# Designed miniproteins, single chains, continued (4), part 36

Each design is a single chain, and the fold is of that chain. pLDDT is the mean over its residues in the fold that is shown.

## One batch from the design tools (miniprotein)

Design m13310
Fold by ESMFold2-Fast:
Structure m13310 (fold): chain A 79 residues (1-79)
Amino acid sequence: GNIEEAIKLAEKAIELAKEGKGEEAIKLAFEAADLLAEAGYVPEAIGLKLRLIGLLLDGKSKEEAAIETAKEIIELAKK
């Protein structure tokens, strides 16, 4: 279902970020957040996307922003 797919995409985003593929990792983190929105977690998904953008504006690397956001997606999805 959407929750299981969101976890899978978020885990893949962490893997890509660790490989230095920050842009691809961010894309997967956004896709995972969209799957949470489809599962009914719309405010949380919006918050996670804004949080990721905020991390980038605060000077975090794409890899760091993707990893932090993906971890938050996984924790929310396991709730």
Scores: mean pLDDT 86

Design m13312
Fold by ESMFold2-Fast:
Structure m13312 (fold): chain A 65 residues (1-65)
Amino acid sequence: MEHYEEGVRLYRQGQYEEAIEQFEKAIKENPDLWEAYQNLASVLARLGRFEEAKEYAEKAQELLK
């Protein structure tokens, strides 16, 4: 949970690369945490990495089903 919360904090501060690292750690600890995938997709989109963002967004949607 700490990695996810730190990722959200970094994302809000515009620290996108650092936010990605924290969200990736959150996903490793809880692979079913759809919120981490959704936030990772948002950060990737902010960085112009749209194909990767789409893949993570689709994973988040799949976990909600």
Scores: mean pLDDT 84

Design m13313
Fold by ESMFold2-Fast:
Structure m13313 (fold): chain A 83 residues (1-83)
Amino acid sequence: MQQRGIDIARSAYDNSTRADDLYRSVGQSTQTVQNIRDQSQQVLNDLQSGTDVQRNMQQARDLYRRSRGMLSRARRIQDRVQT
């Protein structure tokens, strides 16, 4: 069960990193994406240490959903610039 939270938090971190790269490629600043990335790293660290597992599992799911939304938006902006 803890492993699922770790995987979700890692996915949120990866999604936010990819979104940041895409936003930067189109010349936009991305404070929201950077915040999601930083929070995902913190949640990942807390889950790996076994700290507040229940709360951090819920936060990992929220961050994952937000990271997916930001990645989707970043891809849409990139597609608009390229096409």
Scores: mean pLDDT 78

Design m13314
Fold by ESMFold2-Fast:
Structure m13314 (fold): chain A 61 residues (1-61)
Amino acid sequence: GKTITVNKTGNSSNTAKYSYSPGDTKYHGKLNGQDVWFNSEEDAQAYLNTGLIGTRTLVIE
């Protein structure tokens, strides 16, 4: 698997969500203790760059 870690130093006003239900996705991760699933790595990176300041980690299966 691959791990993507994003450290957000600024605040984002974007409220968009790109997470998908569990299923045929290979991009599963945890964001501050919450399970999330994505259809693509780009969608995962976009979601990690949205919202609150802090560290977010996504572990790809």
Scores: mean pLDDT 53

Design m13315
Fold by ESMFold2-Fast:
Structure m13315 (fold): chain A 81 residues (1-81)
Amino acid sequence: MSAAQQEIVALLEEARAASKNPSLRALIDELIDAVRAGKVSPAELASAARFLAEYARLAGDEETAAKLEQVARLAEEEVAR
């Protein structure tokens, strides 16, 4: 994996660990697997991370939301390259 992909996976793992919502954790696990497998584009990753961040906010998982927003920002930087 690239250094950027390693940082994204690390942030997703931290987001998962911070959440107590099992549905959100499962969705984050699917996103981690997709990133590791190279099955998601940077644009798709940015969109998915933003939607999961809003889900986390609605669930009260502010720390998880903040980490998912960081993932979205990193993915957007890759789209701009």
Scores: mean pLDDT 83

Design m13316
Fold by ESMFold2-Fast:
Structure m13316 (fold): chain A 85 residues (1-85)
Amino acid sequence: SIEEGLQRLKELVENKASLEEIKDQVLEIIELAKSLPREEQRKVYFEILGAISEWREKNPELSTEEYRELVNEVNLAVAEALKES
């Protein structure tokens, strides 16, 4: 479920998971959210962005480029999901 996916993402953030683990979990949640109405998808999107921001704060040694690539990939996936809704 989306709630389980978001909880898993929060656990990965708390455990300072790798960029790849965060990315994979985020993309899984976005895929699950495609079945939701547009308003609910936007709420999930905001939760994801909050979690990614917290993860970035917990990992200040991460390069700005790595963070930007993640955010860009997430934004593209969300834009496509919302377009289909």
Scores: mean pLDDT 80

Design m13317
Fold by ESMFold2-Fast:
Structure m13317 (fold): chain A 80 residues (1-80)
Amino acid sequence: AEERILELLKKVEELIKELEKKLKEAKDEEIKELLKKTIEEIRRLLEEAQGARSAEELIRLLEEAIRLAEETLKKVEELE
């Protein structure tokens, strides 16, 4: 269980770095706004995860953050 949580945390960190890199490289204001909004929402989910009452709740929040990041990266690719 703990090993899975560490793996998910590492993946979230990698996705945040990818989103921030895309934001720095983006020229389109709509793409920049989408990336900023997604990064802010992921940070909110990570703050919620710090208060998680169970490993199951923590995993759920981390998986939601990963899903949101991946969906946004896909949408940015479609807009480019």
Scores: mean pLDDT 83

Design m13318
Fold by ESMFold2-Fast:
Structure m13318 (fold): chain A 46 residues (1-46)
Amino acid sequence: DAVKRFEEAYKEAVQARLDYDNGKISAEEMREAEKKMLEAADEVAK
């Protein structure tokens, strides 16, 4: 289910942004999570 994959990726991207803001992960790791979310959004759009 593309919608469920997007929801999971969105939650991971939000968590990655918070982790980055708190200094727990690198900017590169945050961008990777955002990229996965955008890829999942493209699958929903199909």
Scores: mean pLDDT 81

Design m13319
Fold by ESMFold2-Fast:
Structure m13319 (fold): chain A 58 residues (1-58)
Amino acid sequence: SESTRKKILELIGEILRIIGEMFDVENDESLSEEEKEEKLKKLEEELKKKMEELKKLE
């Protein structure tokens, strides 16, 4: 359906944004190793949730 297509595209956009943020965190020299791990853990959790939502739209 059109609504399903729109939701899939929105989720893909969100997934790409999260991946970009993970890249930015990894390359942020102002952050300690512990701060990077904490932020990456949160972003990984968000990524997993978005991927699970995408799978539900099969």
Scores: mean pLDDT 84

Design m13320
Fold by ESMFold2-Fast:
Structure m13320 (fold): chain A 57 residues (1-57)
Amino acid sequence: MSEEERKEEAERLGKLGIALGSRGELEKALQYLDEARKLGMSEEGYEQARAVVEEAA
């Protein structure tokens, strides 16, 4: 994947993870955030998204 493709996919997975977290699907939400992390989501972005998901749970 190109760097741009990885960034787009990371953003998509991050948004999906947050959406799953807001629905109470904590385990699945964290799985999607981990995938986004692997694709290049920043450490700060990951921490922010994780905090949102954990707060929703």
Scores: mean pLDDT 79

Design m13321
Fold by ESMFold2-Fast:
Structure m13321 (fold): chain A 115 residues (1-115)
Amino acid sequence: SLEEFYKELNEILEKAQKQIESTTDPLKIARIVTQAAIELAELIKKYNLSDEEVIEAVRRFADFLIEHDVPVETLRAAGDVLIAELEKAGYSPETIEKVRAILDEAIARVEARRA
């Protein structure tokens, strides 16, 4: 169910948050965030989310990355991994384009916060 999906997603994000808070090493943060993106993609596949549900899940993930001041380069890399996994899962080009737009907006918001 979508409720069980968000329960498991919240567990993934809470684990990632605790790991991010435990380190200042940019390389470790990059690995943590990339792993969270992979786990999100696997969770999306497990629950066979619709295109609309994927878009909402990606928005929640992007908001998490913004809230935790994830570096732009890390957000971009994690976004690319997520997009590649969703393409492999067979999501439509239109859905992938919307996911890409959400991640690009998140990058712009992080850049604006640093200005």
Scores: mean pLDDT 88

Design m13322
Fold by ESMFold2-Fast:
Structure m13322 (fold): chain A 105 residues (1-105)
Amino acid sequence: MVTQPPSVTAKEGETVVISASADDASAFNWYKQKPGQALELLIRNGTTRAPGVDSRYSGSMNGNTATLTINDVKKEDEAVYYVVAKTKAGEYSFGPGTQLTVLDP
């Protein structure tokens, strides 16, 4: 099972940290989805930023836990963030998503 917090709220300019965990995970990918848009890949294999992704986004992983960090959060970062865990058996599991809300500074 993949777990994420349902929501995170931050003020513009703060650092946001979203942690997710999964049973028997070998790798994690992070995706961003804005309303009415397709999923955008942010981070591959826990730590590798996708091409064209802002350097404010970073990923780390330790065991069955993945962490997405967004530095200097902006209003345009408001989205649902999904983790996708790859199990050691080769299956993929989606997290339920974390809604990020960005308030004025």
Scores: mean pLDDT 84

Design m13323
Fold by ESMFold2-Fast:
Structure m13323 (fold): chain A 97 residues (1-97)
Amino acid sequence: MKIGIAESGDIKIEIKIEDPKKEDSGIYVGNFINAKIGDKKEFPGPLKGRAIAEKISGPESNISIRLKIDYEKGKIILEIIDKDSGSKPGIGEISLK
């Protein structure tokens, strides 16, 4: 299990990823609509059942999520944008070891 957090203003999103593989490398996008604390979003396709984003803090909001997996560089980058507050994008990083 790999875990990372990104923060934008008062919003925190936690991503959990099971067994990231070389074939998972790529860009994945998701949106929380009117998301409350505890709301979860699953990524479709190759990450189905293996990657979950959860809202862990902040007021109800619309949040854009971008997940970039770069297995050969050993990095996963989580970027979040709170579309309602105008806060700067939040960036989280996970090391693949």
Scores: mean pLDDT 82

Design m13324
Fold by ESMFold2-Fast:
Structure m13324 (fold): chain A 75 residues (1-75)
Amino acid sequence: DVKELLERLRKTLEELLKLAKELGDEELARRVEGQLEQLKELEKKESLSEEEVEALKEMLKDAEILRKEYEEKLK
């Protein structure tokens, strides 16, 4: 479900952005803000290609890894 993938990715990126701002990581915050902007443009499309879907899945995996890493830094 592409809609579920987009929603999960947006939520993960929003959580990662909050963590980046809390830790003062401006570089990560800017990168995540750019990714959220790209995601909003993809959400406007009626359908996504298989290549775009695979790219979103990889982006989600990377974002979840970074979110977990940054959460550990706040312990």
Scores: mean pLDDT 81

Design m13325
Fold by ESMFold2-Fast:
Structure m13325 (fold): chain A 74 residues (1-74)
Amino acid sequence: TEEAVRLLEEALRLAKEGRLEEALKLAAKAASLMPIPAPVATGRILRVVAAILDGDVGEAIREIEEMLELARKA
């Protein structure tokens, strides 16, 4: 859980810097470490991917923030 939080905090920092591909890589790694069902983890990552494909940096940041909140509550 602590490792997932750390990775998502770093992913959020990278996303705010516009480094979306690196942010996605760390968010995906964090999702694999979260104690949540695989379909939920996959769904969260797909939302980040969709935001990146749409060029919506703000939405990508919001989705990563939601994942970070889930990791902190686990």
Scores: mean pLDDT 80

Design m13326
Fold by ESMFold2-Fast:
Structure m13326 (fold): chain A 65 residues (1-65)
Amino acid sequence: SEELEKRLREAVRNRDLETVREILIEAGMSEKLTQAVINSVRQLLERGDVETAEATVLRVMESTL
């Protein structure tokens, strides 16, 4: 969904990892995979790599859900 993708991108840009987690879990992603995604996104955001953080979340969502 384009709306879901938009919400995920905005949450990542805002560093709102709780919203990212909620969206992924509600979309059917497992807790273990969601935690791994959140950990990867957090590390990328700490490095200032927002673009890769957004791409990582979207890629995992597309390949897993």
Scores: mean pLDDT 83

Design m13327
Fold by ESMFold2-Fast:
Structure m13327 (fold): chain A 70 residues (1-70)
Amino acid sequence: SLEERIKKIQEVIEKNPELKAKVDEANRMFEEGRRLEAEGKWREAIDVETEATFLLMQAYLEALEEIKKE
């Protein structure tokens, strides 16, 4: 199931400091994006949220590669 797959990805991220750091950075960037939205800076918010999304995707893809090795 999708839920089981997400759980497995999260477990891999939790065990890998580099992947966890990428997720933590992406979350910080999403918080910055929300702040920019609150200030009405929609273009800047979109830019940082887009970068955060790419970083999160990279972490998830790398976690999927680790799962394939198991």
Scores: mean pLDDT 85

Design m13328
Fold by ESMFold2-Fast:
Structure m13328 (fold): chain A 55 residues (1-55)
Amino acid sequence: SELEKKIEEIKKFYEEGVKRIQEDLAAGRITPEQAEDMIKELKEFYEEEIKKLKE
């Protein structure tokens, strides 16, 4: 269904985003504080998008 496709796309976006942030942190391209902020923003985006689809 359309809803299932949107949920899957949002999950993939979140997973890929977290992985990229972790890779950047491991490579020393960002600080731990920057990684924490980026993951927090990504999680908030994920939760809001899922909430909108579940309403």
Scores: mean pLDDT 84

Design m13329
Fold by ESMFold2-Fast:
Structure m13329 (fold): chain A 60 residues (1-60)
Amino acid sequence: STIRSALMPVVEGKASMRDAVEALLAAGVPKEEIRKTIEELYKKGLLSEEQLKEGLEALE
């Protein structure tokens, strides 16, 4: 998905979670879809608890 592709640099440690989330929001992606993708990546072990927290805080 487009959201997953945008979050892949965060998974790889090449980009900040905050910047990726802000870019997706600026592109008009719904908050709920971004949140769901972040949670799915965390459940798969691709994101740390710190990255999960940063992403969810950026959506507020």
Scores: mean pLDDT 85

Design m13330
Fold by ESMFold2-Fast:
Structure m13330 (fold): chain A 79 residues (1-79)
Amino acid sequence: AEEEAWRLVEEAARAHLQGKFDEAIRLYEQAAALLPEDSPLRAFVLRGLAEVYEDKGEFEKAQEYRAKADETLARWQAA
């Protein structure tokens, strides 16, 4: 699952760099679904989603995903 999530993250990052924002979002969402809520990799994925939404100009969604990433990381640090 984690190895599969990492492959999706790599594909999502590539799509983001190519300006394929909707594809990047889909791939990051798939990666997030494979990971526990307290996973540091999930926090990384949520941060990636925030960056894609920011580049799309969807600032409210970008802020929402940054908050989710921070919450996920806090849960991991507490465990």
Scores: mean pLDDT 83

Design m13331
Fold by ESMFold2-Fast:
Structure m13331 (fold): chain A 67 residues (1-67)
Amino acid sequence: ALEQLKTVLESILNNPEALDFALDALKKLLENHELPKELKELLEKILNAEDDEEVLELARKALELLE
């Protein structure tokens, strides 16, 4: 689950043309996997972000928590 999440977050940062697919994958990971509360809250913020810059900033923060 965490390894798959890391791959999805890296895709958000490195492949902006696939952003919609990466966000759908994040939503499915949140629904189907047990994640630490702090990480879950960041991912929920990513899904509710209004602009791509906010998505990228939150994705970087989530990746930092996984390191």
Scores: mean pLDDT 76

Design m13332
Fold by ESMFold2-Fast:
Structure m13332 (fold): chain A 64 residues (1-64)
Amino acid sequence: EGGFDPLVSRAVQLIVDGAPLEEIRRALEELAKRDPSAVEYVRNVARTLGREEVAELADELLKK
């Protein structure tokens, strides 16, 4: 189903809307600090939408 957390909903919306990578990065950083599992979900959404740069960014945040 998707975003139970407002930050998840925001990150997904930014990806769908084609927002700048800087804004997506900030949303993902907040998510990574709060819930790494939510970042995995957003990473999968980014891959589905063909936004590989965003998926790589999410993966990098998860490895820290």
Scores: mean pLDDT 78

Design m13333
Fold by ESMFold2-Fast:
Parts: C-alpha cells; sequence; structure tokens
Structure m13333 (fold): chain A 70 residues (1-70)
C-alpha cells in the first residue's frame, strides 16, 4: 500500500541519518550496514508505490554508493 511505502521511506530516512552519524564518528562498519539497510527499505517502498519507483530507486543507489565509500 502507499501508506506502507511512506512508512518504509520514513524508516529509511532515519537509518540514513544514523549512518551519517556513524560515519562522522569513524564507525565505517555501522555506517555501511545502516546505509545498506536504508537502501533495501527504499527498494521495497518502490515495489509498493510504482508512482515513486524511479526516485526511490535513485535514492537507494545513492545510499549503496555511500555504503561503499564508508
Amino acid sequence: SMAEAERLVAEAVELAREGERARAEGDGKTSQELYRRAAELLREAARLDPSRRESLLIGADMLEQKAREA
């Protein structure tokens, strides 16, 4: 459902913020795990809300890139 997709996006945003905090503190392992989990949630949200699929998948790819750089 769209409401479920919105919840997943909100959770992904919070996990990405936690990942940014972990990276700033030098915890690359935790940062990588959080960014990857956030990307997975955005991919799930894209399946539930096809109208936002393109933007959500772009967001997921950006989070995967951050995970590789952490």
Scores: mean pLDDT 88

Design m13334
Fold by ESMFold2-Fast:
Structure m13334 (fold): chain A 73 residues (1-73)
Amino acid sequence: REARRRRLEEEIRELEEQIAELDEEIKELDKKIEEAEKAGDEKLKRELERKRVVLYSAKGILLAARDFLESLL
């Protein structure tokens, strides 16, 4: 079933790309959280921390999906 294997490999690559994009967004958020902390902007810091939790949750879902698809290869 060559077509099925190629589809899975392509979907895994797309998930890896999305994970890399989320990693970059998380890195950028971490920088902004640090800046808010230094500025004493507690409200902004809390908003950014909540967004970071959401991004980590999304990353966890993508990682689980990737691992599941890899298990099918």
Scores: mean pLDDT 84

Design m13335
Fold by ESMFold2-Fast:
Structure m13335 (fold): chain A 50 residues (1-50)
Amino acid sequence: VDEALELARQLERQRDYFDSIGGASGTLGGLMRLGYEGARREAEELLRRQ
């Protein structure tokens, strides 16, 4: 489904945005990164299934 491609690109943009914020050093930043990594892996799997 095309939505998987859009999701993957959105996740890449969010990564760049997150890096720009520079909030990865704290507990909140760590949690956000873990959640982002999980979502990214799921998006990749959806993309492969497509």
Scores: mean pLDDT 65

Design m13336
Fold by ESMFold2-Fast:
Structure m13336 (fold): chain A 57 residues (1-57)
Amino acid sequence: MVDDSARNAKKRVRDLALKAGYPKSKAQKLGDEVENAVLAGDYEKATAIIKELEEKA
């Protein structure tokens, strides 16, 4: 079963990073990190990354 919440988190983080002025390469890395965290069940790490980017955006 594909967990679409991981895909949605990756897309959101990528978009937030670009809005915060990060380069595309950094935005992709942050998106991948959040996707991996969600897939691993590490929602605390995923939430921390999202909050940090929202604060900068």
Scores: mean pLDDT 77

Design m13337
Fold by ESMFold2-Fast:
Structure m13337 (fold): chain A 96 residues (1-96)
Amino acid sequence: MSERLRIETEISVAMIAVAAAKTAVSRTEGPHAPRLLEAADKALEAISEALENPTKENLLKAAEALRELAKVAEEAGDAELAALARRAAKNLEKLA
């Protein structure tokens, strides 16, 4: 596969993790909800920048934001979302 197609595929997976996080916010109570929303929005911003400019720096920034999303999801008790975000982060790091 071309490197660009590989990057676009992994960014699509990362965007699925962000969409899942935003959906999870509607089912999350207390202090975890605003933290999960903030982490999801930060991840979306970093992923969008990496999609527009797929530099090593931008791919690593997107991976870092996804790792923070995974940490917040785990703290909120959403192990499946945490695993999804962590997997997306690892895949973007391999492309950087």
Scores: mean pLDDT 83

Design m13338
Fold by ESMFold2-Fast:
Structure m13338 (fold): chain A 100 residues (1-100)
Amino acid sequence: SAAAEANKLHTEGVKAYKEGKYEEAAKKYEEAIKILEALDPKSSLLAATLYNLGLALAKLGKLEEAAKYLERSIKLAREAGDESLVRRSEEELEKVKKEM
């Protein structure tokens, strides 16, 4: 299913990120996001994947792009009541904005 493919891409992205392969991680997260946006634009997995993409882009020095994805993650996490993800995304966004 498309949902299974998105979960697989997200998991592969997390693995790549942990291995320091930030470009590979970002590509996997971007592919997962495209599928998740089509399936459920308010999903918790979408909010988490947007956060993870923001982290990967920040590691690549793509700070303006990282900030945009972190802001999208914050918006969706707030709508879902995921206070933990809101906090993590806001902390990372503050760090990114200080480097811009």
Scores: mean pLDDT 91

Design m13339
Fold by ESMFold2-Fast:
Structure m13339 (fold): chain A 83 residues (1-83)
Amino acid sequence: ELSEEERRELAIEEYQLMLEMVKEGKSVLEIYKKLIERYYELGLITPEQKEEAIAALNEHKDELPKLSREELIELLQENLAKG
């Protein structure tokens, strides 16, 4: 059970991590896979949920946002400023 404060902190950390990965040249697919792995490492999802999430991501990879690096950075910075 996470408090509103803890959820806000996790969201901020998640956006910061995504921003760093985008700057490193990671694709949207790679970023989402890393977030799923992080959620598993934090104990927020089960091994089954991790496998299902990765499978769904791979199944729908062509439906992932086709944002440029610059557009993705701008969106992440906007979300970080609002959190």
Scores: mean pLDDT 73

Design m13340
Fold by ESMFold2-Fast:
Structure m13340 (fold): chain A 99 residues (1-99)
Amino acid sequence: KELELEIELGVLAVAVAVTAVVLKKLGYEEEAEELLELMREAIEAAEAGDFEAAAEALRRLAERLRALARRYEAEGDLELAAYLAALADRVEALAEELE
């Protein structure tokens, strides 16, 4: 189960990194860096065995992803909004497993 959580955290880290590359290409560099920082914070906390801090960083990441999803929905980018919302749900689910 611990190995499964490590793999899931790694998969989410890749998804966040790819999302950041797309956001930077679209001109949203600040938002991309914020997502990368929160994901790094979660990984560092998990590596230190602080799963409570890792879960908190992941919850903050999910909140930021949902805020971006709402923004892109308002801008008419429904596909990107749906992707960000789905990613936020996955991040939040992992945060619950780390408790």
Scores: mean pLDDT 84

Design m13341
Fold by ESMFold2-Fast:
Structure m13341 (fold): chain A 66 residues (1-66)
Amino acid sequence: ADTLVALGERYYAQGDYERAAKYYAMAIALDPTNARAWEGLGRALEALGRHELAAQAFAKARELRA
């Protein structure tokens, strides 16, 4: 899971938001309690203009850290 989050962060830094979102989604599929993966997915979705879906991902990350 941590390796997939790292790949998502790398693609996000390169501006490849679609691939970043895919790797974050894969990390979540392996560990749905990974708040860092949910935050990363939210950021990638924001960059893709998917604002409502991004808000849901951020809410899930916040819930997991509460």
Scores: mean pLDDT 84

Design m13342
Fold by ESMFold2-Fast:
Structure m13342 (fold): chain A 69 residues (1-69)
Amino acid sequence: SEEAKKLIEEADKLVQEAVEAWQRGDYDRAVELFRKAAELYKKAGHEARAQLYEGMADIVRERGRRAAA
């Protein structure tokens, strides 16, 4: 659907922003953006992509915890 297409396009943009935040060491921002992207992929019916980016958020969160310790 057109609605699903727009959700995917927004999610793709959020993934790019999340990667950029992660690369600059902004772990909290990267986690937030990956989680938002996963929610949009889920709403669009793309469960596999949603699970992928939920997993990425978990990885970034763990890396951020280690960097803060």
Scores: mean pLDDT 88

Design m13343
Fold by ESMFold2-Fast:
Structure m13343 (fold): chain A 71 residues (1-71)
Amino acid sequence: SAEELEREGEKLRESDPERAARLYLQAAGRYAREGDFKKAAELLRKAAEAYERAGRPVLAQHLREDAERLG
């Protein structure tokens, strides 16, 4: 479920931020398919934060822009 993907991402946030980001991204996609665009935007922002920690600032910026457009 989207909630399980979000929880797994949260567990990996500090130890593996790149994997956490990918899990948040998958959760965002599932929430969007369910029509929950506010929750999808929230998960895109979490993915952006995780990618920034992983040393991927350009990808993080693009995800923040996508979140702004969505919510």
Scores: mean pLDDT 88

Design m13344
Fold by ESMFold2-Fast:
Structure m13344 (fold): chain A 100 residues (1-100)
Amino acid sequence: DREKGLQELEELLAEAERRLREWAEEKGLLDEWEKLHWMSREAAVSVLARYMVEGKEEEGLERAWEVARKWDELFKKLGLKDSDFKNVADAVRKIKKLLK
């Protein structure tokens, strides 16, 4: 069922975001999480969700945070703001061009 699959994915991504935020708070990094570019947060959440499905949540949390920091550092170096991306599809298209 495609609708059920989409709902389960949405719930998984929401849970991954919640868990990553909780982990950041536990480490005193909540302020840094809130200041990340929204695309850096989305990239991190997607990575954690994949690790959670594989039963590797603890490993996924560390990896997701690393991914968030690296993307945020790149966006800062390129002078890219939240407003420079309209949505995920626009961001993916633009980022693909930057990874050349």
Scores: mean pLDDT 79

Design m13345
Fold by ESMFold2-Fast:
Structure m13345 (fold): chain A 75 residues (1-75)
Amino acid sequence: EIEKRIEEVRAERDRLAAEANKTSQEFDKALKEYQENPEDEETRKKMWDLGAKTAELVARYILALFEERELEKKL
């Protein structure tokens, strides 16, 4: 029961980490574009949106990590 839930949480955690890494790479590209043209509002918005998405994915990853650790303590 708990062991199966730990496996599911680990799978979700790994998927969130992969998505965060991908979004972080896109954020790095957008940041470089923004640094070259800081007055471009579209580039600034893209950078901000990607940053927010990366932060959201990282937060979800951290929550999954805490859930995994709480479940492990019950074993």
Scores: mean pLDDT 82

Design m13346
Fold by ESMFold2-Fast:
Structure m13346 (fold): chain A 74 residues (1-74)
Amino acid sequence: MKKVIDVSSVPGLSEEEKKELTELLEKLAEAMENQDYETVKKIVEELKKKIPSLPSEARGLVEMAIKEAEEWLE
């Protein structure tokens, strides 16, 4: 298991939102390890769509994950 951004302790997120974000971030990390470019692109788009609905604390973490994934895709 490699580095995954942990959102379980972020204030302002519901338990359902924390679970959904954690699952997406874990799936993103796994797809990057497996060099699954199509899945990485799909997850990045899903994360981008969630940003406007997230509290500011979670938004920064998700934006960092998106940037890391986009740099990896280049």
Scores: mean pLDDT 75

